# Designed miniproteins, single chains: the designs that were tried, part 24

Each design is a single chain, and the fold is of that chain. pLDDT is the mean over its residues in the fold that is shown.

## One batch from the design tools (miniprotein)

Design m868
Fold by ESMFold2-Fast:
Structure m868 (fold): chain A 86 residues (1-86)
Amino acid sequence: SEENLEKAKKKLEEGKRALSNGDYETAIQKYEEAIKLLEKSDETPEAYRLLAQAYFGLAEAYRQLGDDEKAREWHKKAVEYLEKLR
């Protein structure tokens, strides 16, 4: 779904901005919203790259909050999506 991809890209931009500003809770919320939209999208290389970006963003936000276990979990998920592109 093209509309879900567009909305997900906007949520990824919002998450990245929040992460850059040190607003880790907002970053998590925006990345989770992006993931929900991408899960409703067609399984395409673009969707997989955006999912990887969202999961890397979640991993960084959780790492900054001191939740190393969640950070590792989401990092692993991001890498799994990148491996689907190879």
Scores: mean pLDDT 88

Design m869
Fold by ESMFold2-Fast:
Structure m869 (fold): chain A 79 residues (1-79)
Amino acid sequence: SEAKRLVDEAIEALRAGDFERALELGKKAAELLAELYPENPIESLSLLFALVAAFIEAGRYEDANELVKYFFELVKKVE
């Protein structure tokens, strides 16, 4: 899935120390995961939590929090 690809790319960017690129890719992943959420909430949340956990492990707590807030704000708009 494209969402999984973007999650994997964001995690790779984190490992490379490219935090700006990681957040940009993470936000794109969050957008696709929010679209997926109504059809498959378990897969959507699983991929989101993998992404967020990677940011936390990298010490990027503010970025992790921003991604979670962005995802749920987008989910709210898909009523």
Scores: mean pLDDT 86

Design m870
Fold by ESMFold2-Fast:
Structure m870 (fold): chain A 64 residues (1-64)
Amino acid sequence: SPEELRRAGEEFRAAVRAKADADTSLTPEQKNELYRLADEAARAIEAGDSDAVRQYGLKIEELL
């Protein structure tokens, strides 16, 4: 449902931000990029855009 997708997006965003904040090896620029990618991925999840979710997920994993 749209409500479930919105919740999934919010949970994903929170999880990525928490991992970025806990990672002391990341620069401020890398943390800001992770925050941006988390926001984009959350929007893609809310839209049900599985291709976009996969692409943003791969970029997030590359930075973490």
Scores: mean pLDDT 86

Design m872
Fold by ESMFold2-Fast:
Structure m872 (fold): chain A 61 residues (1-61)
Amino acid sequence: MSKEELLAEMMEGIVDIAVAVGSDPKLLIESIEKFLKENPELSEESRERLNELIEELRKMA
């Protein structure tokens, strides 16, 4: 597993916990979008997973 893939997996875990405790979906979307922008070397699979999280959060906002 690459460092970038591990970071993406950690981001997914953090978002899942944050959603469970009632965090603002808009702030979570902004955090994920910033992470994607700052990590252009993420695998396409990891990018797709994070984009799917953004879409799920958009449904909640």
Scores: mean pLDDT 76

Design m873
Fold by ESMFold2-Fast:
Structure m873 (fold): chain A 56 residues (1-56)
Amino acid sequence: TERLEALRRQLELDLELIRESAEQASKTQDPEALKAGVEKAEAILREALERARARA
């Protein structure tokens, strides 16, 4: 269903955010950027999951 596909896409985008932040942090040698990226991605993921649950 399209709803599931949208959820999957959002999850992939959130995961990409984490990966991108990790790569950027590694390049700039900035662990703070990595931490911030992980926290931001997790918050977005949680909200997406909650929205999906409410819809179910």
Scores: mean pLDDT 69

Design m875
Fold by ESMFold2-Fast:
Structure m875 (fold): chain A 64 residues (1-64)
Amino acid sequence: SDELIESLVTAVKQALVDRGMSEKEATELGNKVKEELKKNPPKSDEELPQTVAEIFQKVLQEYK
């Protein structure tokens, strides 16, 4: 669901900020993750946390 996506992206964004990433950078990464989820939606809400984690890993690898 959109609420679950928003919650998960917000949680990861906050974790990145807490680890020293700037609010701006974390927000940009979160937006990229949301866009990727839009292109490749998860098969079910149960798979959503794993899908979000995989997309974040890909985006972080491409960022550097």
Scores: mean pLDDT 73

Design m876
Fold by ESMFold2-Fast:
Structure m876 (fold): chain A 62 residues (1-62)
Amino acid sequence: AQEYLDKGKELYAQGRYEEAVEYFDKAIELDPSYQEAEDNLLLARIKAGKAVPPKVKPTVKL
């Protein structure tokens, strides 16, 4: 769990919020009561949501 938490924090610092969410989610899956992972997961989710909007290329497929 601590290893995944560390990886998540590293990715978060790099601005890779989606990947950070994955690692924090795994940390919680292993240790559901790990409050630090829960806090970081919440923050990473918020940041990932901000980075997800594809306004540059709005799903035009043709």
Scores: mean pLDDT 70

Design m877
Fold by ESMFold2-Fast:
Structure m877 (fold): chain A 62 residues (1-62)
Amino acid sequence: NARHPYGGEVMSDKPKVTLAEWIKFEEERLGVEIVPPADADLSKEITVEEFEKMYGKLLFKE
């Protein structure tokens, strides 16, 4: 196809979302503040598996 109907759209139902969205969801689920590592790219789209691998690097605060 020369042009696609999709492009530059927010895809909430995809199996991956931005790291910031994963953190936001987890903060709401746990009721805590989560601080990602300083080198983390919050705009990067990642899968739940990739987020779980980062879990040990996240700082959980009250």
Scores: mean pLDDT 70

Design m878
Fold by ESMFold2-Fast:
Structure m878 (fold): chain A 86 residues (1-86)
Amino acid sequence: MKEVDEALASIYLALGKLAFERGDYETAAEMYKKAVEILEKADPDSPLLAEAYRNLAEVYEKLGKTDESEKYRAKADEIEARAQAR
């Protein structure tokens, strides 16, 4: 189950990256939000979730939503900090 969810989230991350590269930040945000929703439920400590949060933060920065950008960057940093605290 979790592996299938992570595969689906990876597809949404890829779609979000394509939209971001084309300057479609609204579509990129939508795709990254779908990835976040899947990964938060499947594995809240996943490195993919940290990546999704970081990408979503960058999209919100491009959309001028600074508060949301900072929130998701902090969430990504928290996951990465936990991974480094071996």
Scores: mean pLDDT 82

Design m880
Fold by ESMFold2-Fast:
Structure m880 (fold): chain A 97 residues (1-97)
Amino acid sequence: NEKEKEEVERRREALIGELEALYEYLSPSMSPEQRERLEKLVKELKEIIKNIKSLEELDNLEKLMNELGKEIRENSKTPDEAIELTLQALEDLIKNK
């Protein structure tokens, strides 16, 4: 289905854009070591996203990312805690793929 392929591509680009926005938002508040770690994790997640071929896989990833974002917001009391929780969440997301 041509329309499904177009939708998959559009949603992949949107998710990659969200990861890039996350990097730009967090990186100014990070140490050089944290920035390097985030850059590596974002790069690895972009490759995972690029290899997704179905809407079902995208729906599952978007759901996981939304749940992780909610957990970070609810459990972080400081910007430093939010940074560490974000890095851990991204690492866990990569390990489960």
Scores: mean pLDDT 80

Design m881
Fold by ESMFold2-Fast:
Structure m881 (fold): chain A 79 residues (1-79)
Amino acid sequence: SELEKARKVFERMKAYVAENREALIEEAAKLGPEYEELVRRVADAILAGDLRALVALWEEQGFTPSANTLAFVEAVEKE
């Protein structure tokens, strides 16, 4: 199903972030403290599996989550 494919993509994303967290933060720090903090918050939300926190971070950046994105977050939270 599409939901299972999305979960596998998220699992791979979590694995990548777990292995590369400090390198990603260090690279963001070169652009400024605001980017360092943003990348740290995104990485921590991904590692925690906190999709609601990721949606909140996207909204803070001025992006509106799609209805499909919100439906996916709700489906994951109910399991």
Scores: mean pLDDT 78

Design m882
Fold by ESMFold2-Fast:
Structure m882 (fold): chain A 60 residues (1-60)
Amino acid sequence: GALQAQGQALANKGESLMEEGKELLSTAPDDLAAVLKGIALQLQGLGDLVEASILLGVKV
């Protein structure tokens, strides 16, 4: 249903944000602004993955 489709979209988005955050932290570890952005992206990605898990768990 619609909730499952939304959950899949959030899971994909969360994975992309986590990967982007990891790449930013690995390529610019000495840039404080880049480090903070990388951390923020990973936190947002985790939030999207948690929401996706809840949405995908609602089947009834």
Scores: mean pLDDT 79

Design m883
Fold by ESMFold2-Fast:
Structure m883 (fold): chain A 56 residues (1-56)
Amino acid sequence: SKFDLEVQLSLSRMGKTVSERLKERYEKLGDEDGAKKSQEEIEKLTKEIEALEKQL
């Protein structure tokens, strides 16, 4: 349903924000692997958000 898509969209946006904060933390710590994995998660969530928005 549209409501389920809106809930999933909200959760995906929240996950992206968390991953962006984690990337900032890893970069400050000099953890290049952690920063890279966080960036990969941001890209996956961005694609998921775009797919969900297209369905609305």
Scores: mean pLDDT 88

Design m884
Fold by ESMFold2-Fast:
Structure m884 (fold): chain A 88 residues (1-88)
Amino acid sequence: SAARAEAEELAREAVALVAEAGREAEALAAAGDERAALELLLEALERARELLRRAAELAREDPELKARLEEAIRQADEAIALLREQLA
């Protein structure tokens, strides 16, 4: 379905965004800028979480895909909470 294809595309965008931010953050941390690395990861995860939420809404009629997306959102929320604590 078009909705399923769009949901999968948004999920792929979310994964790619986090992977790219992870590489950039690793470079920043290696250069000694750990705060900038954490801030970059937080921004990317917040953006990815929004993409995953939109994907989950599109996957309403696909319970297996919706469950996988909701688990990904839960993991993103946990990572965001930990990063916010480290940046406080």
Scores: mean pLDDT 90

Design m886
Fold by ESMFold2-Fast:
Structure m886 (fold): chain A 92 residues (1-92)
Amino acid sequence: DPELDAQRLHEALGLTPEQAELLEKMLDNLNKGGTQENAQKAAEYALRLAELLGLSEEVLELLREAIKADFKETLKLMREAEELAAEEAARR
């Protein structure tokens, strides 16, 4: 259940309701898979979430490139942004 998963992530990560909603929408679009439109929407929600979380300009730029890319490159850039964000969080 994506709503329950978002609620658990909200508790675990201290996300606001707005941040949890964006994460849920990102995951829903990734789970729908297989289309450029779904990947682009996932990248757009990821960018909004990253901005609200105050993530680095390097993460934001990867997500901006992901929104403009083709399907395969969009998913690759989103993964690179996630990995960079996780690395930066681990350094805090």
Scores: mean pLDDT 72

Design m887
Fold by ESMFold2-Fast:
Structure m887 (fold): chain A 68 residues (1-68)
Amino acid sequence: SPVQERVTALNRRGVALIKATKDPALKQQLRDLLHQTNEGLVAAKTDEEMLAIIDQAQAQLDALEAQI
């Protein structure tokens, strides 16, 4: 499904950024964001809710990636 593809892409991106990050504080922020995002995705009841969570997480990853 399109939602499952976006969840997979989001998690793949998040893990890649965690591996690329040398700053322990940024690495922890990335881990916390990925953990909280996946908790939200598990709690979501609709595809619309999941897509909104993914879009918010991507924007937060963009902001953190700019600090790497």
Scores: mean pLDDT 89

Design m888
Fold by ESMFold2-Fast:
Structure m888 (fold): chain A 67 residues (1-67)
Amino acid sequence: AKKEAEELLARLEEIAKERKDDQKELEEEVEWYKALFEGALESGEEAVKAVAEHVKKKVEELEKELA
């Protein structure tokens, strides 16, 4: 769960850096997900899994927009 969330957050950050027009907005959203993940680590593994699922959906949405 933790490793998967970290990998998904890294992918989201990479996508944000590749976007020129809305890069700042996406970088702020990445920081929000990172804060959510940090809070989830204090709450337990199920919370971390929930954050990973949300980040995965966001990554899939953004990758479809880039294709």
Scores: mean pLDDT 76

Design m889
Fold by ESMFold2-Fast:
Structure m889 (fold): chain A 55 residues (1-55)
Amino acid sequence: SFIEEAVKWAEKQAKAGKSPEEILKELEEAMRPFASPELLERILKAVREALEKVQ
């Protein structure tokens, strides 16, 4: 799923040393042209929750 792939990507970025704020900003900018506002909100929420578990 699109959300699952975004979460896996974000977890890899966090393990590489990127901050959660930087990861979320990059993801939002990258996904904005390709995702509806509703889908973008769901992706960002899932990624934020996953990053909280990694940190």
Scores: mean pLDDT 79

Design m890
Fold by ESMFold2-Fast:
Structure m890 (fold): chain A 55 residues (1-55)
Amino acid sequence: MLNEKAKEKIMAMRKLLNLKVDGKYDADAKLAIKALQRLNNLEVDGVPDEALEKA
């Protein structure tokens, strides 16, 4: 379900937070997604969607 733009943003956030950068959708990825959602004033549910891609 992740497009390339969303995946790149998640990987960049994982790197910034000093988390594992392995492309898997795991607990570390959910933390990165939630951080991106919070920074972009989106609903913090840990699920990547089109809003996260466009933010």
Scores: mean pLDDT 68

Design m891
Fold by ESMFold2-Fast:
Structure m891 (fold): chain A 73 residues (1-73)
Amino acid sequence: AEEDFKKGSELAAQGKYDEAIEYFKRAIEKDPNFVNAYIGLAAVYEKLGKLEEAHKWYQKAAEITGTPKPKPP
């Protein structure tokens, strides 16, 4: 998952957004709780001007992280 995310990030930095999307999706398939992959996918959709898709993936990332709660004593 982390390796796929790293490769997706490298591809996005090169402007290879379609390939980056595939690697971010692969990272999510391997680890559905990998928040950074959802954020990376959303960022690529923003670069493509697909703001509705970007917002969808940011929402999924937020669902995974939740609101931090204090641990009981």
Scores: mean pLDDT 75

Design m892
Fold by ESMFold2-Fast:
Structure m892 (fold): chain A 77 residues (1-77)
Amino acid sequence: MKEKAEEYFKKGVEADRQGNLEEAAEYFTKAADYYEQSGDFKNAALMYRAAASAYEGLGDREKAEEFIRKAQELENK
C-alpha cells in the first residue's frame, strides 16, 4: 500500500514538472488515498495539499479549497 502511494507521488511530481497539472492532481490524489488507507495521515495530508496546488494552477478554486479542507481534517484529527 505505501509502495503504491510512493509510486503515485513520483508520477505526480513528474507530471507537475512537465506542466501536466491535471495528471499531477490525479496522481497526488491517488497517492493521498493510498497513504490514508495505510494510516499514514501526515503524508496523505501532504498529498492533498499538493493536489490542491495543482488545482489552483488549473484555476479550479473549488477543488483546491476542498482538498485543503481534506488535508486539514487529517492533520487535526
Scores: mean pLDDT 85

Design m893
Fold by ESMFold2-Fast:
Structure m893 (fold): chain A 61 residues (1-61)
Amino acid sequence: MVEEALKAMEEAKKTGSLGEAMQKINEYGARLSKETTPQEGAKEAGALLRKLMQDAAAENK
């Protein structure tokens, strides 16, 4: 689950489509909320987004 989102991010890095990766993670979070409780899904999505932001910031430093 989370692994699929992270894999999409890595693919986007190769193609330079970070915006696409962020959209996919957001969509994944929305679907997760549908399959789990809304609060749990939102929390998972937030964690994934934060991971993406931190990773991008760290790699650019």
Scores: mean pLDDT 64

Design m894
Fold by ESMFold2-Fast:
Structure m894 (fold): chain A 112 residues (1-112)
Amino acid sequence: SGKEAARYAAEAAGYAALGAEASGDREGGLRAGMGAGVAAVAAASGAAAGDGKGGGRAAARGGANAARAAREAGAEKAARAADEAAEAGEAAARGDAEGARREAERARRAAE
């Protein structure tokens, strides 16, 4: 369902935020973590509002921005987790709950 797909996009963005916090670069990690947090809120809000696809699109953009910020900071694990969060958002934008779930799992592993 669209709501389920958006929830997985929110979960993936949450893992990206955790990966950014673990990066050890306070300033770059904070910027990447904030971007991932915004993506997670957007996906969760879309799911709650019945606009899972809209939430997914917002999460995809936020995840891509977080990945760029993480790469600029040299936080390579956080960048990978944020890339997977962006892909989870793209899957949610298509209504693909299974795709979003798989990308959330990849984001979790990348953040470890």
Scores: mean pLDDT 78

Design m895
Fold by ESMFold2-Fast:
Structure m895 (fold): chain A 67 residues (1-67)
Amino acid sequence: MIKVTGLRHGSEVLDVIKAIEAAGGKVLKVTYTDDGAIIEFEVPEDVDVEALVKSLKLRYGAKAEVL
């Protein structure tokens, strides 16, 4: 399970969800906070999670944690 934080705009949250689903991932939970959103998701074993996480950090300034 992977946790993404630091997303402040609703459009960024939707773009991240779309990117996760396009990679074959499943969004498990989305929590909205005053400092942004927390997205919890899982990806298939054949997906390069490191590359996906690096892409999200580069585009959205997201912080990612593997749970």
Scores: mean pLDDT 71

Design m896
Fold by ESMFold2-Fast:
Structure m896 (fold): chain A 80 residues (1-80)
Amino acid sequence: SDEELKKLTEQAKKLVDEAKKQLKEDVEKGKKLAEEGIKLANKVLENASLASKDIVNEAGEVLAEGQLLLERINKLLEKK
């Protein structure tokens, strides 16, 4: 439902935001949070035909931000 997709999008955003905060304290925890946020955003986008344009746009933004964050996290884990 639209309501469920909205809640998933909000949860994905919270996970990506928490991942950003955790990068300073626990980079591996940050990675897991970013991956979960990306996973939830992708679930919303897989059901885009059932969601409002606003929800789809927000999920797309969360996905893009989460992917960029995950690239940064992976670089930090390489320690180079």
Scores: mean pLDDT 83

Design m897
Fold by ESMFold2-Fast:
Structure m897 (fold): chain A 60 residues (1-60)
Amino acid sequence: SVTELMREEALKEKGKRVKTNSKEEAKEAYKKVLERLLELGKLSGDEKIEEVVEEELKKL
């Protein structure tokens, strides 16, 4: 499992400095996060999360 530990360390390093080269890539990543949050908001019954996520999605 040394390979798994090395992979986790590499992912942590990448996570510390996320550099996006295009606005399209940033929008796609943000949209994915918003879609996930909307799904979680529906499962938790948090109407405020749903409202905020829908507003952010409309801006994309």
Scores: mean pLDDT 67

Design m898
Fold by ESMFold2-Fast:
Structure m898 (fold): chain A 63 residues (1-63)
Amino acid sequence: MDVEEAARKALEAAKNAKSAGEAAASAYGAQHVLDLDPENEVAKEALETGNKAAAEHGGKAKG
């Protein structure tokens, strides 16, 4: 899988994450892409989106 394709898949997974676990998995995928290409903007966006989604799902308490 190309770095660009991996970055796009990570972003898609992050945007469609329905749980903290799914969001964290997409963020890990984005981090792997960044290990190969630190300047990949799509991977940076995927990492940020996944981390935000993970925080939202994990920090969502009733109240």
Scores: mean pLDDT 77

Design m899
Fold by ESMFold2-Fast:
Formats: structure tokens, sequence, C-alpha cells
Structure m899 (fold): chain A 114 residues (1-114)
């Protein structure tokens, strides 16, 4: 089974930057991503990267967030710049396997303050 373990959350100032990471282990993965869940909302996808390196972003984070994978370190990253109060959420690393199953980590909380 594919396992994802996130780190790098906490409390950060608006206008600041942070990088979330997830250690990846297991199975054949065709895409990685990051989802977030804002308080009282359903999870939403913010970034995706496919095994061939194509990237896609939610329009609200495009230009501010960058998704990347270090295959040698088996680590998925989300680099976030110009943080906004609206970026306050729990962030989940995501892996999609060859059968279309979605695997998620336990989530890492991020709070943005003025």
Amino acid sequence: ATTLTESGGGTFPAGGSVTLSAQVSGGEVVAFGWQRQRPGQDPETVALITSDGARAYDPRVQGRFTISVDKAAQTLYLHMENLRLEDTATYYAVAIDADGNVHTGAGVPLTVVE
C-alpha cells in the first residue's frame, strides 16, 4: 500500500513562505498531489504532478504554490509563497495509483495570521 507522511505545518505570517513535505513509500503511483480542507469545508485539490512531470494548480494558488517531487529522497513537496489568511487549512499529501485509487496522508495543519 502507498503511505504518505506529511510535515512542515504550523503558524506563519501573511506574506510569508513555507514548504510542506511528505515522505512517500510503497506502490506504483501515476500522480501526486496536495489537497487542503479549510474549517467546515470539503477537501479541495490545490496542486497535482503526474509521473511524466506535468503540473496543474487551482487558480487561487497558481503563481504562489509550487509542487515538486524528489524521487531519490522519495519526498513530495508543496512550496507556498505569499501566504494569505485564506490558505489556513489542513493540507493532505495525495497519491493516485495505476488503478485510480486515491491514497492520502493524515494531514498537516497550517494557520496563517496577520
Scores: mean pLDDT 86

Design m900
Fold by ESMFold2-Fast:
Structure m900 (fold): chain A 73 residues (1-73)
Amino acid sequence: MEAAIRFLEALAEAAEEMGYKELAEALRKLAEALRAGDLEKAEEYAREAEKLIEEKLSEEEKLEIFERARELA
């Protein structure tokens, strides 16, 4: 769980660095909800992040965010 939360925080930093501010905020809120044990809010923020990823990012952009996050984690 802790490692997964840290990776979500790294994904948020990567998204922010690439200019995807809304996605970065959703990922940060998801990580915070998971740390608090608020699974209901975590599910809501996860759905919002997933929607932003599908609507705003190409497959290439998704890979770039993942690669940057892997370097930060």
Scores: mean pLDDT 81

Design m901
Fold by ESMFold2-Fast:
Structure m901 (fold): chain A 62 residues (1-62)
Amino acid sequence: MDAEVISALGLIYMALGNLLAEKGDYEGAVESYKKAIELFRQAGDEEGAKLAEENLKKVEEM
């Protein structure tokens, strides 16, 4: 599977995590960010993985 497609899926899960966090569904947000981190790492997108990890840490503190 193309790395660009996998990275795009990571962005989708990151957007889902942001939406769920806004709605107060922090458990759903955590799951979505964890999936985004995995996808970005599979794609070799280190910057994307780092951003998703930072967002995960913020919602885990809530």
Scores: mean pLDDT 82

Design m902
Fold by ESMFold2-Fast:
Structure m902 (fold): chain A 66 residues (1-66)
Amino acid sequence: MMEEIREAARNLPEQPEEVLREALEELSRAQVEGLPPVSLETQARAWKLIEKMAAAGREAARELAA
């Protein structure tokens, strides 16, 4: 479930942003093509990218508001 993916993402070693983007793209392709679910590790990397982007977005929003 999502909580397992988030926990796996927190326990992954730090990954370069391009690796995280690749994981997100693979997950997106699997969803569009109706392929079997991608590995938990790939889902965890994609989630890690989403969390990183969300944090950056929050910081950018604060800078615009200041």
Scores: mean pLDDT 71

Design m903
Fold by ESMFold2-Fast:
Structure m903 (fold): chain A 63 residues (1-63)
Amino acid sequence: MKEEYLKKGEEHKKKGDEAYQAGDYPSAVTHYSKAAEYYEKAGDLELAEQSRENMRKAAEEYA
């Protein structure tokens, strides 16, 4: 289960990065938020916080 959550977190992080590079900041926020949730479920609080920080940066682009 922990490995599955880490994999899903990484998939959403990748999608967030792709959306951010494309200028789709709303999608980037959504994917980074999902990445943070999965990393938190995996018990990786460091990756969860990094994903939340990426989410905040993306949100600032269109807030």
Scores: mean pLDDT 84

Design m904
Fold by ESMFold2-Fast:
Structure m904 (fold): chain A 76 residues (1-76)
Amino acid sequence: MKEEAVKKLKEQAYELAKLLVEKLLKEGKINEEEAKELLEELLKQAEKEVEEAEKTLSAEELKKAAEELEEYLKKQ
């Protein structure tokens, strides 16, 4: 159960990072090279945050965090 929650949270965090970078690129606020660099940094940060969450949160808390991110993504 915890492994599935971590996987879902990681997937949602990666989708959020991609969405934010794509939005900035489409708005002309960053160029393609800056978008690549920002995506790499955001993915790195997402992986670190998920790792910390896995160590500090229960499976249920991780599941809730993943669901909250999924809902946020649906509204963007």
Scores: mean pLDDT 79

Design m905
Fold by ESMFold2-Fast:
Structure m905 (fold): chain A 74 residues (1-74)
Amino acid sequence: MPSVETLVGLALRGIGIQIDAEQVLQQAPDNQHAKEAIRLAEEAIRLALQGRVEEAERLLEEAERKLAQGQQQI
């Protein structure tokens, strides 16, 4: 069973992705990968707080992949 610690950890991971993606957007405002990373991270945070650990982890992995792609373009 997911612990509250696990759910909070996933939510904090999502917040970190949003912060990093916003930095990409400051340098490249039209960066679609960074915009997708923010959207995916927001949804992952919502799922994590609902206890949907597997779905949250999957979206966080997609968000991290999008963030990495966005960062490589700046």
Scores: mean pLDDT 85

